# Designed miniproteins, single chains, continued (3), part 16

Each design is a single chain, and the fold is of that chain. pLDDT is the mean over its residues in the fold that is shown.

## One batch from the design tools (miniprotein)

Design m8526
Fold by ESMFold2-Fast:
Structure m8526 (fold): chain A 57 residues (1-57)
Amino acid sequence: SPIQAAFREETNELARAMLTRMTKLSLGEEPSPEELAEFDALLERQLELEAQLRAAA
């Protein structure tokens, strides 16, 4: 399913973004407002794709 493939890719992208954020925080760097907004956008998109996947099933 195209939706299922998109969901997997978005989940992987969100995971990479989380890893980057955790790495910066461990180095004592605070996330910028732009980085926080980007993370929120990725999470929102992932949740939307999950809802579409469940509706398609």
Scores: mean pLDDT 77

Design m8527
Fold by ESMFold2-Fast:
Structure m8527 (fold): chain A 62 residues (1-62)
Amino acid sequence: MLTPEEEAALLAVNEAAQAAYGRGLDPSAPEFEAVARELAARGLISEETLERAIAAVRKIRS
């Protein structure tokens, strides 16, 4: 199970992707890490959000 902080991070990444690209970002998408890192590089999500979101995705894939 994901922690509330991990779930919030995934939601924040999805919302940032919708705002930046007009499309949400599914945690199961193979491009999730690449797009999340791009959002962080652009200042659209925090580094803490990026780290939590990547941890959450790896937990889902494990």
Scores: mean pLDDT 82

Design m8528
Fold by ESMFold2-Fast:
Structure m8528 (fold): chain A 110 residues (1-110)
Amino acid sequence: SEELEERIVEFVRRLAERFPEFVPELLEVLSKLLEALKNKDYEKAAEYLKEFGKLLGQMATHLSPEEREELSDLLAYIGGLLNRALQGDEEAREELTRLVSRLRELLENL
């Protein structure tokens, strides 16, 4: 998962550099998602992840088919971590919180 996490972070960095207009909204949603995860409010985390996916979906209309497939894989991975976190998987909770923290920090530094 560490290699996949690095690939996801790098993919999101490239998307943010190409679509800077989405960065403020992505950062707001990721900040709310991270706060929900830190508070162990996984129901609110699910709502914010849905908003995050909607924003990424808007960017997908400007992506190549290959990039859309990569985005789909990213969303599937994060959704899988959230689904496991909702079921009480502490490892998935830690991985999801770390990934969201890294994405937020990345976007804050752009």
Scores: mean pLDDT 85

Design m8529
Fold by ESMFold2-Fast:
Structure m8529 (fold): chain A 63 residues (1-63)
Amino acid sequence: GTAVLKRVALRELTEAIARARNPEARAALQEYKAQVEAATTADEVIAIAREARRLYLELEGKL
């Protein structure tokens, strides 16, 4: 359900924030984490998590 997806997404975002070397990437990931916490549907959680992953790979995957 949505609660399980939120817990998984929040854990992954917390780990990504801890691994982030770029302060801009870290700030953006923290914003996505807040959006996941506010999300009320599974589709919202999935969409936010996908965008966060895209940003992480773009900004951090090159390092």
Scores: mean pLDDT 82

Design m8530
Fold by ESMFold2-Fast:
Structure m8530 (fold): chain A 55 residues (1-55)
Amino acid sequence: SLIDEILELYRKILESEDEEEKKKLEQQINALMSQLSEAEFTEAVERMAELQREF
């Protein structure tokens, strides 16, 4: 699903030390998030926040 792809990319951002790679991943996340419905966007944001709590 799009949300799962977003979470995969976000995990890579959280685990990466390369600022240029993080910027590219952020651009990919933004492109995918633009494809989401309002409900899916809310779910993605909540799941990203939960994932961030794990590092």
Scores: mean pLDDT 82

Design m8531
Fold by ESMFold2-Fast:
Structure m8531 (fold): chain A 100 residues (1-100)
Amino acid sequence: SKLEKMLEEAKNVLELIANAAERLGLKDVAELAREKLKELEERIRKEKLSAEEVYKWMEEFFEKILEELKKKLDKLSYESIKESLKSQLEDFKKKLEEIS
């Protein structure tokens, strides 16, 4: 189903962020990603969010994660992760467009 595919893609990207954060020792960021996954899953089911609305939510979440990372990481590590996250968000957008 379209809704289940959207949930799977959202879970995949947020779990990827959580696992990457854990490898970097950023436990708070990993926990935030897992909490936000639960929030997004509930909103998709209850509000019947469109692919565009799910993408906007994810974009806003990525901005929040980048703000937290900027406080915790040195400049070079931050810029590297920022570019990686931008790539992940772009891939997520393409996956949602394939589902739509």
Scores: mean pLDDT 82

Design m8532
Fold by ESMFold2-Fast:
Structure m8532 (fold): chain A 85 residues (1-85)
Amino acid sequence: ARELALEAAEELRRAAERMEKLGHDETAERLRRMAEQLEALAETAPPEVIRMATVGFLEEGARLAEEAGDDETARRLRARAREAA
């Protein structure tokens, strides 16, 4: 649970950097905040909470990337969500 959550947070951070380079600054900010929340949960929360949060944040991150037109990032985040579920 913790390892998958930390890996997911890194994926969300990479997605944020890509969104920022594409000019989607608000989307990048949201993705960075989700990564920070997931890292905090990975450190302190029970495994079930970490797993649910990991899946939820990855699916939301994928939706944001897809709305920004980055289908490749969206596919990567959805694949990670399936791995975490």
Scores: mean pLDDT 84

Design m8533
Fold by ESMFold2-Fast:
Structure m8533 (fold): chain A 59 residues (1-59)
Amino acid sequence: SPEQQKTQLELLRNLYTIVRGANELVVERSKNPQVREQEREDIRETDKIIAQIQEQIQQ
């Protein structure tokens, strides 16, 4: 049902938000510029996924 699909999308968004938080901690704590840049790239990709999920929730 549309209601169940929305709930599943909200759960998925929350899971990606947790992953994003973990990547942010690596950026904050790592002194290696290459590691920080890779994690920032991963955050950018995660943000795109979260935005797509959010768009689906609103539709």
Scores: mean pLDDT 86

Design m8534
Fold by ESMFold2-Fast:
Structure m8534 (fold): chain A 74 residues (1-74)
Amino acid sequence: KDFMGRYYAVLARKAVEAGDFETALRYAKMAYDYGNYEEAAKVFEEVARASRQAGNTDLADEYEKFAKEAKEKA
């Protein structure tokens, strides 16, 4: 459980580095589903900031919401 959540968080972070915000969100949600709320929250926050800087306000808002929910469950 913890290993899979960590694995998906790493994939999400790599997607952020590649500028693929949709893939980053998808993998961060998978990390969340596997109970890694702490790392999912961090990835959601990184993607939210990157998405806002890239002009993707809708994605940034979605990521900020998920980051908040993940932090509450951590």
Scores: mean pLDDT 79

Design m8535
Fold by ESMFold2-Fast:
Structure m8535 (fold): chain A 70 residues (1-70)
Amino acid sequence: MTEAQIRAIVESMVAEGLLKEEDAEKVIEIMLSSESDEELRKKLREAGFPEETIEAVVRMRRVVARAERA
Protein backbone atom coordinates (compact mmCIF):
# COMPACT_ATOMS: atom_id res chain seq x y z
CA MET A 1 0.00 0.00 0.00
CA THR A 2 1.15 3.55 -0.73
CA GLU A 3 1.15 6.38 1.83
CA ALA A 4 -1.50 8.12 -0.33
CA GLN A 5 -3.81 5.07 -0.06
CA ILE A 6 -3.31 4.89 3.72
CA ARG A 7 -4.02 8.63 4.04
CA ALA A 8 -7.20 8.24 1.94
CA ILE A 9 -8.42 5.38 4.20
CA VAL A 10 -7.77 7.42 7.37
CA GLU A 11 -9.43 10.55 5.91
CA SER A 12 -12.50 8.43 5.01
CA MET A 13 -12.66 7.07 8.59
CA VAL A 14 -12.46 10.61 10.04
CA ALA A 15 -15.23 11.79 7.65
CA GLU A 16 -17.45 8.88 8.81
CA GLY A 17 -16.79 9.64 12.50
CA LEU A 18 -14.93 6.35 13.11
CA LEU A 19 -11.71 8.22 14.02
CA LYS A 20 -10.92 11.64 15.53
CA GLU A 21 -9.10 14.09 13.22
CA GLU A 22 -6.45 14.61 15.96
CA ASP A 23 -5.62 10.85 15.86
CA ALA A 24 -5.34 10.64 12.03
CA GLU A 25 -1.54 11.16 11.76
CA LYS A 26 -0.87 8.59 14.52
CA VAL A 27 -2.97 5.96 12.71
CA ILE A 28 -1.18 6.75 9.41
CA GLU A 29 2.23 6.27 11.14
CA ILE A 30 1.10 2.94 12.66
CA MET A 31 -0.30 1.69 9.33
CA LEU A 32 2.92 2.64 7.48
CA SER A 33 5.10 0.84 10.08
CA SER A 34 2.94 -2.34 10.28
CA GLU A 35 3.79 -5.27 7.98
CA SER A 36 0.82 -7.52 8.93
CA ASP A 37 -2.77 -7.26 10.20
CA GLU A 38 -1.63 -8.79 13.51
CA GLU A 39 1.11 -6.15 13.93
CA LEU A 40 -1.36 -3.38 12.99
CA ARG A 41 -3.86 -4.56 15.65
CA LYS A 42 -1.07 -4.81 18.24
CA LYS A 43 0.29 -1.30 17.61
CA LEU A 44 -3.18 0.30 17.53
CA ARG A 45 -4.09 -1.43 20.82
CA GLU A 46 -0.80 -0.24 22.40
CA ALA A 47 -1.67 3.32 21.25
CA GLY A 48 -4.98 3.08 23.18
CA PHE A 49 -7.49 2.84 20.32
CA PRO A 50 -10.80 1.03 21.02
CA GLU A 51 -11.36 -2.43 19.47
CA GLU A 52 -14.10 -1.07 17.15
CA THR A 53 -11.60 1.42 15.65
CA ILE A 54 -8.84 -1.22 15.43
CA GLU A 55 -11.08 -3.65 13.51
CA ALA A 56 -12.34 -0.86 11.20
CA VAL A 57 -8.72 0.12 10.31
CA VAL A 58 -7.69 -3.53 9.70
CA ARG A 59 -10.80 -4.14 7.54
CA MET A 60 -10.17 -1.03 5.40
CA ARG A 61 -6.51 -1.99 4.87
CA ARG A 62 -7.50 -5.54 3.80
CA VAL A 63 -10.10 -4.22 1.30
CA VAL A 64 -7.56 -1.85 -0.33
CA ALA A 65 -4.77 -4.49 -0.35
CA ARG A 66 -7.08 -7.02 -2.06
CA ALA A 67 -8.19 -4.42 -4.64
CA GLU A 68 -4.49 -3.82 -5.53
CA ARG A 69 -4.09 -7.57 -6.26
CA ALA A 70 -7.31 -7.84 -8.31
Scores: mean pLDDT 77

Design m8536
Fold by ESMFold2-Fast:
Structure m8536 (fold): chain A 63 residues (1-63)
Amino acid sequence: SELAEAVRREGEKNGGKLSAAQAFGLGYQHGNYKAAEALVEAAERNGGEISVEEGVKIARKAE
């Protein structure tokens, strides 16, 4: 829950998207390394960025 909330807030500040580095940092900061890796992989597949919507889905799956 906390990671999904953090992803939503950071993405909203950045025009609805997160960079791979931002996504990894949030997952790592919340002690969810599984989510951190999944978020980075998704961002890398999309040219280094992911949408807030996609980031929240990944964070929730890794709960």
Scores: mean pLDDT 80

Design m8537
Fold by ESMFold2-Fast:
Structure m8537 (fold): chain A 71 residues (1-71)
Amino acid sequence: MVEEKLKNIGELTYLLQKKKYEEAEKLIKEKKMSDIEIETARAIAEGKENVNELREKLKEELGLETGPMSL
């Protein structure tokens, strides 16, 4: 579900920002997060310049159209 995937990305971002790498790895495995989901969370946590490019790739992978979504 898109809402769950966005929540998982947010939680992974939080864990990475807190340097809780063991919990982050567990979350990735339990939720079977895709490479683009993981990379998006890492980019946000690390402030990488390619965040916008990763957001576009994530949108494509999730099949999301431009529109309002509630979490």
Scores: mean pLDDT 70

Design m8538
Fold by ESMFold2-Fast:
Structure m8538 (fold): chain A 89 residues (1-89)
Amino acid sequence: KQELANKYIEEAKRAVDLAEEHLARARQIGARKPLTPEQRRELVVHHAVAAIELAAADFYIDMAEKYLGKETPEVKEIRARVEELRARL
């Protein structure tokens, strides 16, 4: 059903955006060397949250595909983005 698929696509996009924000923050922290213990902890937390959000995005996009009955270009684009961001973990 299109309405349910659209909700899952929105959730997947939100999860991907959050993962990207956390990875961007981790990158900013990692650029400042040497790192303080607090900065090292922040970096670990940002990577952990990004990993969780990417796992959530995978779940949402799989649900969207089930309700659509096919892999649409939008679903494929979100999956590609999840794989790209996961490579940065």
Scores: mean pLDDT 85

Design m8539
Fold by ESMFold2-Fast:
Structure m8539 (fold): chain A 81 residues (1-81)
Amino acid sequence: SPLEEKIRALADEREATLDAEARLLLRTLTHEVIHVARTESKEETIELVKRSTENAKKTYPQYAEILDEYTEEVIKIIEES
């Protein structure tokens, strides 16, 4: 879907400048968001993005800024879909 393609493109763009751990983290989050977007409402998908990002920041506080920027752009893509 166009939504899935936009979310994947955003992740790919950001991964180009990240270390291996951050790339795996964004890839995992992107996979979860796309899976939920296929079966759940836009509202529930946005809720998942927010919850998954907060959980990721607890485990990887060093990536908090990258995660926040990614999350803001993903939510914008979902809201505009």
Scores: mean pLDDT 82

Design m8540
Fold by ESMFold2-Fast:
Structure m8540 (fold): chain A 100 residues (1-100)
Amino acid sequence: MAPGGAGGTGPASPEVQRAADLFSRAAQVMEDGGDPEEAAKLFREGAEHMERGASDPVLAERAVKLARQAAESFEKGDYPRGAELAGQAATVAQEAGSRA
């Protein structure tokens, strides 16, 4: 895919937008009663994209930490905690994307 023009001041980096999408998708997998292991994988992948593309280091660090903790909770079978952390990670990622 050819990258579009950078666009002035507003668009989030493609990596941050990808991270937000992956976190949101992982949360939807859990809402739909899907596989927690798939959700955990999506959260870990989103954390990597957030680390690569986020311009706000505080929001990036927070989103990454929450996403990794969500993944760990899902891997341990603590689904309620995983879902709570997942929602927080998605919210922080959206905020990071909006502030790019």
Scores: mean pLDDT 74

Design m8541
Fold by ESMFold2-Fast:
Structure m8541 (fold): chain A 113 residues (1-113)
Amino acid sequence: ATVVTGSGGGTVPEGGTLTLTNTVSGGGPIAALGWARQPAGEPLGGVAIWAGGTGIAPAWRGRATLTVDAAAKTSTLTLRDLRREDTAVYYGVAGTAETGELTVGAGVPLTVE
C-alpha cells in the first residue's frame, strides 16, 4: 500500500511564505509527486506536479516552487506572496510503481489572514 503524509500548513499573514512537505512510504519507486488544493465549497484543483518534469498550474506560476527528491520519496512545495483566496486544504499526491494511480494524502489546512 502507498501512504502519503503531508505536513506544514497553519495560519500565515497575507503576502507571506509557507512550505508544505509531502512524504511517501510504500508503493515502490516514485513516478509522480505533487500537490493539489481544495478551497471550501470548490472542486479539487492542481497546484504543482513532478513526473520526470515539473508543471506549475497557471494561477501559481511565479508564486509556487516544487522541489522533488524522488529517491527519498519527498516533495516540498513553497508558496509565496500568499493571498486570502489561497486559503484551502492542500493535499500531497504521489504516483508509485505499485499503484499505477495517483494516491492523495490527508489534507493540510492553510489559512491566509
Scores: mean pLDDT 81

Design m8542
Fold by ESMFold2-Fast:
Structure m8542 (fold): chain A 56 residues (1-56)
Amino acid sequence: MLTVREAVARFAARVPTDVPLDELVARLAAAYGVGEDDPAPEELIRGLETAERARS
């Protein structure tokens, strides 16, 4: 399973944003109540995958 930072980095690599990676990691970690380098919750990973598919 990916860490929050790793999952967000993979998403940002496919869907570049204007926000720095570290800020995206901090925002999502806070939203899901986890640490930035903790294992990413399945809900977070699923959300990122859904967002990526919606943008494609």
Scores: mean pLDDT 76

Design m8543
Fold by ESMFold2-Fast:
Order: C-alpha cells, then sequence, then structure tokens
Structure m8543 (fold): chain A 100 residues (1-100)
C-alpha cells in the first residue's frame, strides 16, 4: 500500500512537470486527464488506508486548485507564480503520503 502510494505520488509529480513544460493545448489536456486519473487512484488508496473521506476530498480539491493555478500562471508567463503553485501541489501530495 505505502509503496504503491509513493509510486503514484512520484508519477503525479512527473505529470505536473510535464504539464508545466507542454505548450500544445491538446497534449496538455491529455496530460491533465492522466494527472486526474492518478489523483483518483491516490484517493482510493488513502481511503483504503483509513483516511476520512472528507479529508481526502478536501486535499484533492486543494491539489486540483494548485494545479490549475500553476497552469494559468505558466500560460501568462509568470514562472515564479507557476513554480510556487507547483511547490504547493507537491507539498499536498507529500502530506497525503504522511497520512497513510
Amino acid sequence: LEEELRRLIEEAIELLEELREETDPQKRASIFTQFLEVLGRIAELALEAGVPEEEVVARENKLMAAAFEMLRASERGDEARAAAYRERAIELLEEILKKV
């Protein structure tokens, strides 16, 4: 469980970096869909580990918000803001691992 969760979190971080670097809208949509799929599996494992559903939902919402803000900042050329939201998304992912 913990090892699978760690692997999925690493995959989510890789997808965030790929999403930040991608400039093609269709490819970005595909990467973002993959990111959401990985987040869904992370949520499933957290629930299986006994994390309360309301906590999982709250963290997933914060994580999605951070990812959206990162993408918007990147589109505007605000690299400092994009980096800050990327760091926040990674922090939220690492917090999930600590709860399991």
Scores: mean pLDDT 79

Design m8544
Fold by ESMFold2-Fast:
Structure m8544 (fold): chain A 88 residues (1-88)
Amino acid sequence: MKALSRAERLLETIALLKEGKSEEEVKKAIPSVTDGEIEFAKALLEPDEASALQILGLADEVEKEGIKLNEKQKEIVEEAKKIIEEEK
């Protein structure tokens, strides 16, 4: 299994939760994820500016590690960008 960074684990957890996966399914897919990371990811599913900024920060950290975002993670990032744009 590929060792995931904290930022990559959080983005993947957000993507899985958005797809309707349970906490147990997330833990099976990402055995290194913590209960705290799952709760944080759930909070980031709220469509607010603070959550959007956190998601953009996580995506930036993943890309700095040379990791390309998958299609589900890209969708989450685009939704976060839209929330920031709408706060103008």
Scores: mean pLDDT 77

Design m8545
Fold by ESMFold2-Fast:
Structure m8545 (fold): chain A 97 residues (1-97)
Amino acid sequence: MEEEIEELLKEIERAEKALREAAEKNGGYLSLAEAEKVLEEVLENEFLRDLIITELKRILKEKKKDKLSLEDIEEAFERVRERLRHTLELAKKSEEL
């Protein structure tokens, strides 16, 4: 499981880098639709894509804005890492049942 967690974290890091590079090419901002397209191209894991998209949507809603800055992308990915760690810890506990 530690190796599986490490693989998922590497996929998240790759996805973050891809979104940041796309934002930099687009004047420092991405719409949610643009972010979703980038994630579809770089991340095959549907669970991770949905998790990332959910946190990106949450950032936009909380900040009442239509576009993600580089800082918003970084904040969303920190939330994704925290949520993934929590979800994996709960899954480990359920396997003991």
Scores: mean pLDDT 79

Design m8546
Fold by ESMFold2-Fast:
Structure m8546 (fold): chain A 94 residues (1-94)
Amino acid sequence: EKEKKEALKRARELVERARELVEKGEEDKEKEKEYTKEAAELAIEAAKEISKVDKGTGEGLKKEAEGVLKRGSLEEAKELVDRLEGTIKDLESE
């Protein structure tokens, strides 16, 4: 439905912004933790949008994003962004 398409569009926009922050964190070691936390916060919002389309998948991704936010790991944030991008593509293909 139209609402699901709009939710996936918002999720994609949030994930694109999170990827930019992860890339900035890789280049700027002093701000790595700040960029990682901002990326994780955007990933939480993306997971909420995904949950409007697939509740189980969205809730799982939100839990992962909350864990990344708490730990502040750039590597985990990068892996999470990759997983979010893959999930959005799969859901858009339906």
Scores: mean pLDDT 86

Design m8547
Fold by ESMFold2-Fast:
Structure m8547 (fold): chain A 87 residues (1-87)
Amino acid sequence: SVVDQVEALLAEARTASVEELSRLLLQMRALILSEPDLEAAIAAVEHAIAALREWLAQETDPERRAVLEGAIALLEDIRASLLAQRA
């Protein structure tokens, strides 16, 4: 499922360099945006936001924190768009 693919990318991202982290999070965003099932896309984006917020709470590296904050903001915009499409 798209949620399982997102989880796999997040697991890879946790051990990645800052540059690779940015690339993996962009890939995750593209994956969610390419999901044709609206409810599956919503589930995937909500799962990704929750996981990244939990990670951000524990992250002490300022460069990694900035990347995570940016990714969360973009995913929240995507979530808002998907929810508007459902309503």
Scores: mean pLDDT 87

Design m8548
Fold by ESMFold2-Fast:
Structure m8548 (fold): chain A 75 residues (1-75)
Amino acid sequence: MISEEEAKKTIETIAKAVEEVAEAAKSGDPAAMAAAGILAVAAELAAENSTDEELKERARESAERLRRAVEEGKK
């Protein structure tokens, strides 16, 4: 399993990228949609491996935002 330190760094990295990737994915760019899907999975894994409740919540919000952006891009 991913270490707690790696989970924290992953969550922070995803949070920084979420806005840019989500906007591109909403536009229907296939590469951005794929990236958003991968980042959502990474955020879900980081949330599962973190014991910090604040980081878990942040990761879950990021994953949900990315998932919604991909769905919007499919329209």
Scores: mean pLDDT 76

Design m8549
Fold by ESMFold2-Fast:
Structure m8549 (fold): chain A 87 residues (1-87)
Amino acid sequence: MRLEELRREAERLGRESQELLEEITKLAKSEATEEKVRKSRELAERNRELSDRGMRLGEEVSPRLAMELGSTGGLSLMAYSSIEIAL
């Protein structure tokens, strides 16, 4: 991916992490057991997707870009380092 795409993906990951927190709060307010079960499965899938995207972002990050993204929150830098060590 291009560097611009990597920067946009990092921005979207932050936004979607915030959305996930809002969904967790909404689940806590739910009174229906069936609704809670369905929501729990949805939240688990979203968490997996965000984790996969974080790993992918790390894989695509260049050393120079990793420094900038690490300053923002460390997500991409940690993923990048983990992938280099694992491979």
Scores: mean pLDDT 60

Design m8550
Fold by ESMFold2-Fast:
Structure m8550 (fold): chain A 59 residues (1-59)
Amino acid sequence: MSHDQAVARFQEAADRLAELFGPEMKDSAEAATEQVRKSSPEQAQAMADGAERAVKVAE
């Protein structure tokens, strides 16, 4: 569950970044989300936190 939550959080943040930076970012967001799915729960959480921070900075 915690890993699935981290993946979901990352995907939401990555999708938001794609909305802010344009459609070209969607493919990168999907590829990055796949890397998060393959990572450890600890890495997935760190990546989700980083993506959420990037959204906050970009807004």
Scores: mean pLDDT 77

Design m8551
Fold by ESMFold2-Fast:
Structure m8551 (fold): chain A 81 residues (1-81)
Amino acid sequence: SALRELVLREVALEIRLVGLLLDSTDPALRAELEALRREFRARWEPLYQLAVDTGSSSDLAALQRVLDEYERRLEALEARL
């Protein structure tokens, strides 16, 4: 299902972020990665719950936009390694 694919993508992004935290020795970069992780969790959780409850294409699209934004931000931080 579309929701399943979004959840698997979220898990993959979380694994990538944790990997960057393990590889980074720069305290400033680590702080930005941890801030991104906290911000992402705060935005993801209510939208995920809404998508589970409604199953609507608009709510699934909202989840995809959040993942797209966080993937781009994560890639920008990864490029600073």
Scores: mean pLDDT 89

Design m8552
Fold by ESMFold2-Fast:
Structure m8552 (fold): chain A 69 residues (1-69)
Amino acid sequence: GALVGPEGLDKLLTELYLRYGVPAEAVEAAGRALLARAPVSADEAARIITEHTGVPRAVARRLAERYAE
């Protein structure tokens, strides 16, 4: 399946902060975990996002798929 690389992760994390209102600390924690595993599958990215931010997995999955390369 498609993978989310560093550029896609940057865009995804920016959208979590600006559009979804995720606190900066949670975005930083999610970003650290995601970048340590990049490139990461959309499913695995969604799991990590939900774990660190509380964003519903279905929403996180769709967002990750949009930024997959």
Scores: mean pLDDT 83

Design m8553
Fold by ESMFold2-Fast:
Structure m8553 (fold): chain A 82 residues (1-82)
Amino acid sequence: NLDKAIEIRKKIYDEAVEKYGPLAVEVARLLGLKGMSLEEIAEHLGISVGTVRRIVYKHFKSEEEARKFGLELHKKIVDAVN
């Protein structure tokens, strides 16, 4: 059921965005799911590496915790639709 999968994905993503903000959620997703470095994320998003680091340390306290958050967010979506 594709429609149900889209609904579940949107709900999980929107809840994360409401709590952390869209930029912090996207940074965590790129770190965890895409395995990008902070430098690659900065280039991809068109912001400074310093801005990416501030987002990570403000919301997740470390790069490893941000990566884990991005992976767990993706896992929640996968587990909820399977």
Scores: mean pLDDT 82

Design m8554
Fold by ESMFold2-Fast:
Structure m8554 (fold): chain A 87 residues (1-87)
Amino acid sequence: KKSKPDLKGVIDEGMKVMEELDQEDFLALMSLAILAGDYKRAVEIFEKMLKMGIEPDKQMYLLVAEAYEKLGDLEKAKEYQEKAEAL
């Protein structure tokens, strides 16, 4: 376990405690989801953050834009990319 990173396992653990996470924790979870190729989870993490009233920063908008692009939602990807560029 220490010699091989389990990115999906770390994401699953973080998603269990999302109610306790702050902005930095959400950024870390989104980054791990993107690195793991789990773009659907990256979007789910972002939406949970918004529901908790946490304001996304530029990096979070870039990560969710990448996730939407990989999922084929090009309109959402462009929208969030433009939000990131405007910050």
Scores: mean pLDDT 78

Design m8555
Fold by ESMFold2-Fast:
Structure m8555 (fold): chain A 82 residues (1-82)
Amino acid sequence: SEIQELMREATLLLASASILYMHASLLDKEFAEKLAEKIREMDRLYREMLANRDDLARVRALLEEMRRLYEEMKAEYEEFLK
């Protein structure tokens, strides 16, 4: 179902974000804490998706916010490595 596909994507985004956090935590504590704030926001959005799984439009909007946060994390990580 579409909802299962959206939830799977959300789970993979959280997993990917957690991997970035793990790498960051080995390199710099302050940077890792910055990424952890975005992961907490992604987790809140994920829980909101779970609570509203019967509202596909809302679930899509929440997933888009999760994608945005993850892209911001990736950009910050790339900038940190320079």
Scores: mean pLDDT 89

Design m8556
Fold by ESMFold2-Fast:
Structure m8556 (fold): chain A 58 residues (1-58)
Amino acid sequence: MPPMPEGWKAWLEKMSAMHGEDMTGSGGPEGPNVGADREAFESLTPENLNKLAEELKA
């Protein structure tokens, strides 16, 4: 996937919302496919996030 400035921001918003929901949601910190989500999350380093944020704020 090429540049996804909007996608990244939308994903951050969704991640923030999911954070609260995951805490209450049933299933706990497990999740059979959470590994894939964490892989994507790990890819979202603070450096990459900062760059995307700057692109969006530009």
Scores: mean pLDDT 55

Design m8557
Fold by ESMFold2-Fast:
Structure m8557 (fold): chain A 89 residues (1-89)
Amino acid sequence: MDLIEEARRRARELMERSPELRELYERTLEELLKAGLDEELAEAIASAAVLLAAGETDLASRVLSEVFKRLSDEQRYKAHAIIERNVWG
């Protein structure tokens, strides 16, 4: 199974059980899109943020590693800042 698709599926399951995680996903996705990320990449990163907040750090780290290969240095910096602010701020 594709790693990004597995993460999106798992994040969706978590969001169905937690309104707080759904709000985190929606907020993170909106900020990533405003930062100029492609919708596919923004959705993958927002899913990883949900996984991080839920304590599924291994899956989240693997997804972020894969997605960040597809981002510029500036996009990686912005995405990391958005994740830190929304998950741990």
Scores: mean pLDDT 85

Design m8558
Fold by ESMFold2-Fast:
Structure m8558 (fold): chain A 78 residues (1-78)
Amino acid sequence: ASVEIEGTLYVDDVKEATEKYKKEAEELKKNAEKYGLSNVKISVEETEDSAVVTVEFTVTNEDGSKTDVKITITIKKK
């Protein structure tokens, strides 16, 4: 199965918010095995007034089945 989750955040400081989410994504990647995740891929696309942080990973379910997850967060200035 595959699941896509998309969200948009409006913030006062796009750069600060982008760095925060990049750090959280890298932490997730470092602890992937602890969370039962594999194939963790992080991509970030930044402009002057916006950023898009995409995190892709595979979850192994209790029954041994696998679900591919893609989370896209668009960060925009208020």
Scores: mean pLDDT 80

Design m8559
Fold by ESMFold2-Fast:
Structure m8559 (fold): chain A 85 residues (1-85)
Amino acid sequence: LSSQAVRLIRQGNRLFNQGNYQEAARLYSQAARLAQDSQDYSTLSIALDNLSRVYRALGDDQLAQQYSQLSQQYRQQAQQIHGVG
């Protein structure tokens, strides 16, 4: 599951670099769904951060801020699993 999400993020990065923001958003959204289903909060936070970057590039600052906040929230959840048994 996580490996497929990471692969989708890489494909999205290629499309983003080519200026294909709409298609990059689709791949990042699919990656986020797969990461969420597997509770892979680290990969989920990366996908959400990339969605924030896409919407900023498209001029949708409000949606970009929403995805940025969600990314930060899930990044914190990912960090919680590394410190205390």
Scores: mean pLDDT 83

Design m8560
Fold by ESMFold2-Fast:
Structure m8560 (fold): chain A 111 residues (1-111)
Amino acid sequence: SERSEEAGRRAREEALRGGRVSAARGARGIGKGTIEGGGSPESSAAAGASGAGAEAAADGLGGGDESAARSAGSAAGSAAEGGEEAAKKAAEKAKEEGGEGAERVGEAAAE
């Protein structure tokens, strides 16, 4: 959907501004929050995809800024596809990971 495409694009842009650490923290929070917000088959699939995205973003700390940002964008897009509650929980957990950059990456999933 356009919403998940925009969420992914926005999260990637925020991740590039914040750097690899912000991308990894944001993606990790998104994965955790999407799992907590899941209650339907669609949300469960999004939680799985966001979890994979968070893992990839962490690995991206060894691969570079673009890799981490791409993974953060994928996680945010998946959370947005999981529905409003999944996206909201994704943003909350990204904020809990700490740092302004991680918070902005997570907010992209909800808006």
Scores: mean pLDDT 73

